# Designs tried in a protein design run: designed miniproteins, single chains, continued (3). Part 78

Each design is a single chain, and the fold is of that chain. pLDDT is the mean over its residues in the fold that is shown.

## One batch from the design tools (miniprotein)

Design m10865
Fold by ESMFold2-Fast:
Structure m10865 (fold): chain A 89 residues (1-89)
Amino acid sequence: SSLERARAAVEAARRALEAARRGDVAAAVGATLRAIGDLLDLESDPNAPEKALEAARLAVEAARLALQGRLEEAEELLREAERLVREAE
């Protein structure tokens, strides 16, 4: 479902943030690419709920901020993405 893909994007972004916290750039990049893939799949679905799309977009932005070393900003966006997924359940 679209919510399962949004959850996958959020989980991938969480892995990216945790990898970035450890200084594991390769793992952070890999997790970010997975989150981007989940977002692209959602954007190609004309029936994807707006909250699922918003959660996936926030998750991808959080992963990108984590790669830039902006860990606090990344965590805030990731918490918002997680909240949106829970609200859409």
Scores: mean pLDDT 88

Design m10867
Fold by ESMFold2-Fast:
Structure m10867 (fold): chain A 85 residues (1-85)
Amino acid sequence: HLERGKELFEEGKLEEAKEEYLKAIKEDPNDAEAYDNLGEVLEALGEHEEAIEYYEKALEIDPFHVRAGVRLGLRLLQEGLDKTL
């Protein structure tokens, strides 16, 4: 499911990738990578607030997950800018 989700995301099948990452999380709720990858798919789908939630969950599982931390930071900055415009 995690590898399948990555394959589908690379193919641009965003909704199918989302389903596979949700399955990955259901099978292993402590997989920070699955939460991070789901957040990335959600951003690609335009679901930015949901992406923030999943990046936060990835960091709760692994506080040193640099990729999720960077993505969360960038998204929160983007949300702040959008609200001030």
Scores: mean pLDDT 75

Design m10869
Fold by ESMFold2-Fast:
Formats: sequence, structure tokens, C-alpha cells
Structure m10869 (fold): chain A 83 residues (1-83)
Amino acid sequence: MSIEELEKKIEELEREIERFEKEKKELEEELEELRKKETKENVTEIVGLEIRLVGLETEIELRKKLIEKLKKELEKKKKEEAE
């Protein structure tokens, strides 16, 4: 993978994290609104949102770990290609 491809992949993953963090914030706001309605009928919806939040947190964490690995590879390649 070239330096340019590696930088592009890092930027792509950072954009995906930003998107997931926005979605997470929206779901957290929706979850808080549902929890304020102390109704047994909302239990399934609340559980569904909590599962989605865990999924988003996992996706964010995995992408952050991948970015860290790619940044280390990028720095290594920059050192190898330095004049």
C-alpha cells in the first residue's frame, strides 16, 4: 500500500468514526426520551436501541484500533521513503 493509499484509508476510517459518533449521539438522545416515558410498551424499543449503541461503540473501537495500526505503518513507510 502506498503512502497516499494509507493516508486515504485513514481519512476514510476517521470519517466513518465521525458518522458512527453522530449516529450514537442521536440514538442516546432517542433512548433518553424513551426512558422518560415510563411505559412497559417501550421496553422492546429501548433494548433494540441499547443493542444498536453497543454495536456502534464496537464499530468505533475497531476503527480506532485500525487507524492506530495504519498510522504506525504510515510512519514506518515515511521513514523508509525519506531521502
Scores: mean pLDDT 80

Design m10870
Fold by ESMFold2-Fast:
Structure m10870 (fold): chain A 59 residues (1-59)
Amino acid sequence: SEAERKKALEELEKRLTELGLSEEVINQAKDYLDKLLDEGVPAEEAIEASIMRAEILAR
């Protein structure tokens, strides 16, 4: 649902902000989260995959 997507996006943004990542990297991770959710990946798994992707982009 839209509410579940919003909650997942808020959790992702919070966790990436705590890691000190740039706004550009955070936005790319949000796009990746949306893609995973559209593909039917569960929210918790999608969040973890998006964090991993963001860390790879930031290296």
Scores: mean pLDDT 85

Design m10871
Fold by ESMFold2-Fast:
Structure m10871 (fold): chain A 81 residues (1-81)
Amino acid sequence: MREKAEEELKKNMEKLSKLPKEAQEEARKRIAEVQAEGAKRYQELKAAGASEAELEALETETLRRIAEVLKEVIEEAEKKE
């Protein structure tokens, strides 16, 4: 499941690279926010004694959120006026 999320992320990153610079910069900012939130949750769960499975699930969820952000930015760039 994680590998599928990573593959989707790579495909979306390639599409993003063909978009205007402004759209690429917006995607980077949103991705950085998602990564920061994911890192904070990871530290909190780890401190609470979360299992490896729970930590892996959080990492997978974070990757999916990044892929969703990329898709949203791509769609917004296509429809912007």
Scores: mean pLDDT 77

Design m10872
Fold by ESMFold2-Fast:
Structure m10872 (fold): chain A 61 residues (1-61)
Amino acid sequence: SVEEELRKLVEEALAVADAGTQVFLRWAEREALRAMRTMSEEEKRRLLEQFRGFVEELLAS
């Protein structure tokens, strides 16, 4: 599912993130999963791709 792909993305990011970034990633995961509860599959996929870009930028900092 899109939700499982998001959880896996966050798990992989948490393995390489510093403590401050980890707190933010866990918060962002909870908010994204909450938003997905009312979304269509297409909207969930778009959110996942935006979230992926966000995570990549965050880890590059």
Scores: mean pLDDT 85

Design m10873
Fold by ESMFold2-Fast:
Structure m10873 (fold): chain A 84 residues (1-84)
Amino acid sequence: MVTDAEVKRGVADIYLGIGNIDYEKGDYEGAAQTYLKAAELYVESGDFKGAAIAYRNAADAYEKLGQTSKAEELRKKADELERK
């Protein structure tokens, strides 16, 4: 049986992969947005480690955009999630 949490985690894995492709293409704006969607789905599925990875990847994308404060905010969120 596929649970709602398993579906959300699977979709989060897909978004994480899409974000990685966008990042490698230099689409840091698209990568950041896609990573944030992955992070939200990981949180909803209870995969806080997956969410932390997605938030850190989004932070790296924001850093490439010169949005240092946003990157620091997301890294702090990732650290908090890994302690859950």
Scores: mean pLDDT 86

Design m10874
Fold by ESMFold2-Fast:
Structure m10874 (fold): chain A 75 residues (1-75)
Amino acid sequence: MLSEREIRMLVDALRLAYENGDEEGVKELLDFLEKRLSPEAAEKVRAIFEDPSLTPEERVERIRDILLEEAKKRK
C-alpha cells in the first residue's frame, strides 16, 4: 500500500535520478515499486521504464498517474 505522501516522495526521487543520469537509482526505485504495487500496475510501470520513445519527464508523469490510481484503489 502506497500513501499519497510516499508517491510524491518516490516521484521526486525518480525525477532527480533521471536528471542526474543515475541509472542504478532508477532501477532501485523500480524494484521498490514492483514490491509495493499490484502485479498489473508493476507491469505498466516496467513498460514505461523500458520504453525508449518516452522522455524521462514523460516517464515520470505516466508513472505518477499509475501510482495515484493505485492509491485511490487502496480501499
Scores: mean pLDDT 77

Design m10875
Fold by ESMFold2-Fast:
Structure m10875 (fold): chain A 72 residues (1-72)
Amino acid sequence: MTRLTASAPRELAEKMAEKLRELNPNVSLTHAPGTGVALVTYEGSPEDVEKAKQIIEEVAKEAGYLVKVRVE
């Protein structure tokens, strides 16, 4: 399985995770203590991960945030 991770401000990361759960419930949201940032992790097929990446990038673009997405 392919893994996708993205870091965003907590509220934005929560919005990303909500949209990703519509595609697949295998979404994890981890809060970074003291930073106000959360890590969104999504695991799935390469095709599902590519769709998840598009969703994250769209949510970030709407919020005016430059998101860094890592695919493994």
Scores: mean pLDDT 78

Design m10876
Fold by ESMFold2-Fast:
Structure m10876 (fold): chain A 88 residues (1-88)
Amino acid sequence: SLLEQARRLEEQAEELERQARFYDRAIDIAKQVRDEVEKTSSPEVAAQVTEKANQAIATLERKKAELRDQAERLRAEAEKLREEAERA
């Protein structure tokens, strides 16, 4: 049924959202490492590590955004299927 299809898409969206949450943890860890190095290291070492950390953070944030965008599209499709089921 359309409602069963909508529910499956919502479940897939929820799974993608959970994956995005793992990226939040990785981003937080990378930020903590960057901040600690900035406080404890020489300026040259801090600059090099901070640059690499910022690149890693940017990559993780991009992947997180892609997962959230995919989840949003699945939820939008599920909503359309629910509306179609209500009209039938």
Scores: mean pLDDT 87

Design m10877
Fold by ESMFold2-Fast:
Structure m10877 (fold): chain A 100 residues (1-100)
Amino acid sequence: MEELREQLRKAIEASGDEKLLKLFDEYEKNRTPENAVRLFQALIDSGNEELLDLFLEYLVAEGDKETIEAVKQYLKSIPENEKLLERLDELAKKAGREDL
């Protein structure tokens, strides 16, 4: 859990994307569905697949059900994100999150 958080933080810092780092810090301070969706949208917009995958792993590991559902609803609203929705479902299954 803490390892995934630190890995994601270091990867965002290494990307040099100050907007992503700010949104990640905002999510860590207040883990709401709204903050998760904002960070996730910025990750998609960045085109950085490594950061996006790390965030999905972190979200599945530490996110509450409401936050994960909000991200799924966002993904379902964009047809081009089918692959990301499948990845989120695979990560949830691997983590034993049968309720997702």
Scores: mean pLDDT 78

Design m10878
Fold by ESMFold2-Fast:
Structure m10878 (fold): chain A 89 residues (1-89)
Amino acid sequence: MEAGRAALEAGLLAVKEAKNLKAAQLGTAGALGGIGGIFEAEVLGDLKAAGNSAKGGGETAIRGGELSESEEAIELGRKGKELGEKALA
């Protein structure tokens, strides 16, 4: 589940680079969305749920990265979102 791993990495980076509590909370939520996507795809076999979780996790990690001005977290979050969207198509 590449989309979920990208969203997880983006969320963790948004937490690491967080300049305020809100950015850390959004990064944590993004990371949890990535983990959820991995679990849904690789344990439950629910690729549609996994794509939605990875997409949402990526979007949330982008918001965390934006608050902290972390371009790398934003780029990884976009990757998670785009790969999640492709999994839904």
Scores: mean pLDDT 87

Design m10879
Fold by ESMFold2-Fast:
Structure m10879 (fold): chain A 66 residues (1-66)
Amino acid sequence: MKELIAEAISAANEAVKVAGGTNPDSREALDNAAQALKAYMQGDFEKAKELAERSIEAAKKALAAA
């Protein structure tokens, strides 16, 4: 779980760096990564996993469009 959250945060940051912070997919990746971390800290591991996976998917879309 911690590794997945870390991957989501890393992927979102890379998407912003490469595709830009104004790219909608980069913004979605950042938002979902932040929400995943919050859910993880609150003990909602199922929600954290779903949000982290959505963040990684959004980051991949941003990077593919760059």
Scores: mean pLDDT 82

Design m10880
Fold by ESMFold2-Fast:
Structure m10880 (fold): chain A 66 residues (1-66)
Amino acid sequence: SAEDALRMGKAAFERGDYETAIGAYRAAIKLDPDNAEAYRLLGEVYRKMGKFDEAEKYFQKAEELA
């Protein structure tokens, strides 16, 4: 489920595994394309990686869906 994918992604993010977190959040979006939380969490991962342009894009998408 999308919720299971988000839970997996959050666990990966907490341990600093950003690649796994991104994969899990993308899986959540494929299961539920209107999941604002998944886009917000993608933005947080990209921000942690210093990829601010990508982070802004995902935060904007999350805001549109909220």
Scores: mean pLDDT 86

Design m10881
Fold by ESMFold2-Fast:
Structure m10881 (fold): chain A 69 residues (1-69)
Amino acid sequence: SNKKKAEELVKKGEEAFKKGDYEKAIEYYTKAIELDPNNTRALANLGAAYFMAGDEEKAMEYFAKAESL
């Protein structure tokens, strides 16, 4: 299912994030939200990954979206 695939992508993104590979984390989290647009965990994690990558504007956008759900 799309939700299971999104959860697998979130886990891969979290592994990349833990290694400091924020660009790879962004790729995995972005793919996760394409499959499950209302996945609050993926949206919040994408915000954190953008913040660590230095894109504060995108970070705030995704944090706001996660909070709106």
Scores: mean pLDDT 88

Design m10882
Fold by ESMFold2-Fast:
Structure m10882 (fold): chain A 60 residues (1-60)
Amino acid sequence: MEARKENYLTAIEQAGQLPLATLKKMLGLSFSEEEVEEIIREWEEQGLIKIEGDKVIYVP
């Protein structure tokens, strides 16, 4: 479970930042809409990403 989720985090790191809609679409290939929202919230709470308007920024 965790391994696939971490692959998307690596993609965010490589991009540095991307549209939130794009991240949700990418995660939606492997996870449900509810799971996608939970993953994004968890990463933001852990300080791994920051959401600024419609953009996601890799922070760590």
Scores: mean pLDDT 76

Design m10883
Fold by ESMFold2-Fast:
Structure m10883 (fold): chain A 102 residues (1-102)
Amino acid sequence: MVKITLSGGGTYQAGSSVTLTITASGLPEGKFVLSWYRAKPGQTPEDPPEKLEFLARKVNADSLSLTLTNLKPEDSATYYGAVKTESGEVYFSDGVKLTVVE
């Protein structure tokens, strides 16, 4: 079973920086893509990938970091990690909530 674990969520001051990290295990043999997505208001991890905002990807990696610098209130969102297999299966992590306060 593919397992995707996220770290780096929480509440941060505007103007600070944060690094969010995906760690994935149970990955398939062969080609897969590890990606960061941001949920738009009202979206869930069960929504199709095309409804989520794509942020970053890496091919055949078990870890992917996303560094956000000079945080603004608009960076507040739920962030998701995803693994897409060569066969087209997509696995989403539980979301990590980021809140930016002034």
Scores: mean pLDDT 79

Design m10884
Fold by ESMFold2-Fast:
Structure m10884 (fold): chain A 113 residues (1-113)
Amino acid sequence: MLSPRVVEFGLPADPALRYGVEVEVLSERTARVVATLEFPDGRRVVVEAEVTAKTADEARLLGIEFAARVLEAAGRQDSLEAALEAARREAEEQAERLRKEGVEFRAEVRAEE
């Protein structure tokens, strides 16, 4: 369900696709981001990330950037299965980059029906 904190990104799009991002600050340094991509049949790709950085604002911004890149990769695919694979690939690449920068990062990509 969409909450008052869901931000709609101006992601390029198939008008049949729906995007949503929710950000929650968990601590002075940690933010949780939940991003969704919904297909016309109601099936969804859900990306959840938890980011620990130097500040909660930095964690929030890094989480939003991560979610946007993963949703862009998924949204370019024609099927749920291809979108999940693209999302997982992008998530792994982003996590590796953030880890090298000293950011503590955890992400999960899943399908919902």
Scores: mean pLDDT 74

Design m10885
Fold by ESMFold2-Fast:
Structure m10885 (fold): chain A 62 residues (1-62)
Amino acid sequence: FDEAWEYLKKASDAAKAGDLETARKYGEEALRLLREAGFSDASLAQVEAELQEMLKKAEAKL
C-alpha cells in the first residue's frame, strides 16, 4: 500500500541522514502496515532485515 511505501521511504531517508530514532519509528509503522495488508512472514522478515542493516550502517557512521 502507498502508506507503507511512504513510511519505508521515510525510514530509508532518516537512516541515511543519521536520524536513527526517526528511521526506527517509520520502519516499525511500515512493517505494521505491511502486516495488516497481509504480507507473508517471509516478506516481512526480509524488510525487517533490510531496515536493521540500514540502521547498523548508520550507527557505525555516528
Scores: mean pLDDT 77

Design m10886
Fold by ESMFold2-Fast:
Structure m10886 (fold): chain A 61 residues (1-61)
Amino acid sequence: SEMEKLKARAAEIAEELLAKGPSSETFDRLVELLARFEEAVRAGDLETAKEVIEEIEKLLA
């Protein structure tokens, strides 16, 4: 499903960031965004989940 793909992408990004040893600021931002993503997933809000993934991807750039 679309949501399953987004969940897989969120896990991939988090794993990549953690492997790089992020700054505390970047780590805190990732934690905030992952919490928002989890909330959107639980609500079944696919649109918000997509927007949060885009923000996480920008954070890793």
Scores: mean pLDDT 82

Design m10887
Fold by ESMFold2-Fast:
Structure m10887 (fold): chain A 65 residues (1-65)
Amino acid sequence: MAEELKEKGEQHLKLAAEYVNRGDYKGAIEHLKKARDYYLQAYELGDKSAGEKAKRLEEMIKSLE
């Protein structure tokens, strides 16, 4: 369900923050990409707010690369 996908996305966002705190920016980017993918899946199930979140994450990922 969309709620479970959003929960997994938020879990990966927290992991990305932990990787940043460790100085592992490559690891942080990979977890941001996983979070984006989970939010995109939630959007495909009808959660429009998850689509906006995924779009913002995609822009953030591109700015870091």
Scores: mean pLDDT 83

Design m10888
Fold by ESMFold2-Fast:
Structure m10888 (fold): chain A 85 residues (1-85)
Amino acid sequence: SLEEILRAIGLALRGIGLEFEAELLRKRGADERLVEEAIRAAREAVRHALEALRNPETAEEHLKRAEEALEEAERALREARRQLE
């Protein structure tokens, strides 16, 4: 559906944004393991969002996986920021 397409695009853009945030935290001296975890999760979110666009019949499953990957990326970034406090 059009709604699923727009949601997938939004999730992909969010994933790209989190990858940028991870790189900024790396420059601030954040834990490299947490930064790499965030980047991997953010990239997985983008991958699943793109798969939702490629395969409409399984879009809901891919959108769910993209959201779960974004939550993982955000969790890693939150922990990385906490260690810099």
Scores: mean pLDDT 89

Design m10889
Fold by ESMFold2-Fast:
Structure m10889 (fold): chain A 70 residues (1-70)
Amino acid sequence: MTLDEAREEIQKIMEEAIEQMKKLSPEEQKKLLEETIKKVKELGEKNNLSKEDIDLAIDIAEDAAKKLLE
């Protein structure tokens, strides 16, 4: 997988997680966020993304989840 393909896959995972979170309870949203972060880290590490790129993707996912709780 190329770095661009890995970034696209991470983006899809995050977008799908955000859409699912809109339908879930706060407890289920937290669980899905934790699972999404784990998937993003695993995919990023497997495809040699920098720690900075992985951390940025995680921050984006956490910020999106926080906005849903407001």
Scores: mean pLDDT 76

Design m10890
Fold by ESMFold2-Fast:
Structure m10890 (fold): chain A 116 residues (1-116)
Amino acid sequence: FNNELIEALKKTIAANPTNAAAYNTLGALLLDLGKLDEAIAAFKKAIALNPSAVAYNNLGIAYLAAGKLDEAIAAFKKAIAINPANAAAYANLANAYAAAGKAAEAAAALAKATAA
């Protein structure tokens, strides 16, 4: 199942073992392949190397895809805490709240996404 693509990306990681962006890219590829647990693990490694708003936002997206709504909400809140101007994290938080049936919280988060 596209082992060649994963191996090519692992070479990038081997060349740049402290590059959090490489782990974020691996996580995104695994997410596209439906490898949700492996994608989550890759994003967690990215966070361990560099706890960035981008890495937490990507972790939240992976949790959302896995149906782990509480974990997704927590990850998006972490992204916002690191970068309060991250419009993407607010938009994703709104999607996570909507999926959890929290319409009022979803509307409030969406308003922040459009104001940032």
Scores: mean pLDDT 83

Design m10891
Fold by ESMFold2-Fast:
Structure m10891 (fold): chain A 50 residues (1-50)
Amino acid sequence: SDSERASLQQQVSQQHKELQQLRADPNADPEEIKQQWKKLVELSEQLNSL
């Protein structure tokens, strides 16, 4: 499913950008960074399972 793969790739890219922005912010909530990291891992695993 090329459409599903493309959608997941976009989500992984977006999630990665948001995580990088949070990590660059010294006032970011550490728990939010941790949750965003977990989401990135889960999305990457879903993409690898297609």
Scores: mean pLDDT 83

Design m10892
Fold by ESMFold2-Fast:
Structure m10892 (fold): chain A 88 residues (1-88)
Amino acid sequence: AQEYLNKGKELLAQGKFEEAREYFEKAMELAPDDKKLLADVYTNLGMMELMKDWRNPENREKALEYYRKALEVDPNHEVARRNLELLS
């Protein structure tokens, strides 16, 4: 599961958003009870939405939804909390 999260992050850094999403989804499927990994995945999906188009209100709202999901599974996720505060 961690290897899929790491590959997704690598693809995200390269701007390969659709491939990154596929790897993030695989990471979640393989570790549905790993709250820390799920929160990390949701946080990266939120960041991806902003990278796609940070000016678009729909992308900003999707990012906020992902950060909220990250905090639902791990309330102590510092990156998700910080990103949510910066966008709200």
Scores: mean pLDDT 85

Design m10894
Fold by ESMFold2-Fast:
Structure m10894 (fold): chain A 63 residues (1-63)
Amino acid sequence: AEEDLKKGREALGAGDFETAVRYYEEAIKKDPNNKEAWENLAVAYDLLGETEKAAEYRRKAQE
């Protein structure tokens, strides 16, 4: 869980948004209550230009 978040953040910093999405999705699969993972997944989708998906995941992060 923690490792997937770290790898996702590293991928975001490197501009590898597709890899970041993959790691954050794995983090959420392991711990669906991790709000940080939902927030970071929303950021990654926003950077990919998928604004509707980003908005949906931001809402999930607030639940």
Scores: mean pLDDT 80

Design m10895
Fold by ESMFold2-Fast:
Structure m10895 (fold): chain A 73 residues (1-73)
Amino acid sequence: NAQLDFDVDLALALIYLGIGKIDESKGNFKGAAEAYRKAAELFERTAQRYGSPVARQLAEDARKKAEEAEKKA
């Protein structure tokens, strides 16, 4: 089993999720939407690879945040 703690996609997804939150807090809604979409893509890859319900939920949450940011952009 590949270790989730060593999954580069999961690590990058968390980084992009953080970038999106920072951009959103600064009013950079376009940048936030782009970061959240990238996070969602990476969380989805992790969910598919490991069958992780947590990663699937994180992907869905990131997609919703991207849509919210897009509406404010």
Scores: mean pLDDT 81

Design m10896
Fold by ESMFold2-Fast:
Structure m10896 (fold): chain A 76 residues (1-76)
Amino acid sequence: VEELLKEAERLAQEAVEAFRAGDYEKAAELLRKAAELLEEAARKAEEEGDYELAEELREGARRLRELAEQLEKLAA
């Protein structure tokens, strides 16, 4: 779980840099990828019995996807 969270955090940081550069398409792609990793981490946390962490990670993934969708609209 920790490795997936670190990778998701790295992608989120790259998304912030892309957003600062005005590259909304790249920022959206990075956020969607981070959301996928959070969903994978949530599934693994649930398998390990950490249901609270799994719920938080799924909510985080949903929020990142919503943000990515908004950025995609700006890029289009």
Scores: mean pLDDT 82

Design m10897
Fold by ESMFold2-Fast:
Structure m10897 (fold): chain A 73 residues (1-73)
Amino acid sequence: MSKEELLAEGERILDRARELVKKSKNPFEAEVKLAIAEIYLGLAKRSTDPAVQEELLAKVRELVEEMEKEIKK
């Protein structure tokens, strides 16, 4: 995956996470997870190592999956 494609995917995942915050039964926990995901994506954007970028994006995906699981019960 190119850096451009990776960052576009990350932004799309964060947009989804922002919508999940609105639907969360625990908005504080959802906001904290969103903030951490934004930090990981920011680090990926500054990294020049594709492996590090993929690892950080995986952490973003994991946090958003946890948010989805909490909403779906």
Scores: mean pLDDT 79

Design m10899
Fold by ESMFold2-Fast:
Structure m10899 (fold): chain A 68 residues (1-68)
Amino acid sequence: MSREEFEELLRRAIEALRAGDVETAIELVRKLQESGAISEEVAESIIRALEEGDVTAALAGLQDLLRA
């Protein structure tokens, strides 16, 4: 996966969460993990936050990945 594709998927996940579409955000995070762009541990951490309703923590995690 290119850096540009990685940033595009991260931005889509962030926009999905801002729109309240948690299911789409989880799908995009899983795609990032399956492509090897993020570790399984990072993906599961973000997905767990979303499953627990902690959208703020999930957004922070996605934004941190975008800044790295």
Scores: mean pLDDT 82

Design m10900
Fold by ESMFold2-Fast:
Structure m10900 (fold): chain A 69 residues (1-69)
Amino acid sequence: MEEEIRRLEEEIERKREELRRAMEELRRLVEEGASLEEILRAIGRVLRAIGEIIEAELRLEKLKKELEE
C-alpha cells in the first residue's frame, strides 16, 4: 500500500508538470495575441489537467485514510 501511495505521488507530480506546460502555453498564446478560440482551447487543456490532478489527489487522500484507519 505505501508503494501504491509513492507511485500515485509520482503520477501526480507528472500531471502537475503537464499542467505547468499547459499554463505556459496559455500564457504564450495570450502574450502573442492569439485568437480567442486558441486561447479558449488552451484554457480547456488547463482545466482538464486540473481535473486529472484533483482526481489523483483524492485517490491519494483515500489511500492515506485507509492506512490510518
Scores: mean pLDDT 81

Design m10901
Fold by ESMFold2-Fast:
Structure m10901 (fold): chain A 69 residues (1-69)
Amino acid sequence: MSVDLVTRAVDAIEKGDLETLKRSLEELEKVLTKEDLIRELENLLEHAKSVGNKEAADLIEKRLEEVKK
């Protein structure tokens, strides 16, 4: 289940589908522990940076800051 959500988030980053990315992140927040969520968000942030999707990177970074509060 979590793997399917992560795969969807990665696909959304690659396609520039910010709406699908937002939905995937919201579902991940419901099913993962704080520690697992931080790890997955950090992985997704690096992926967004590697593909040059600045809007996705900015969105993921903001979510990481909120989770770490």
Scores: mean pLDDT 82

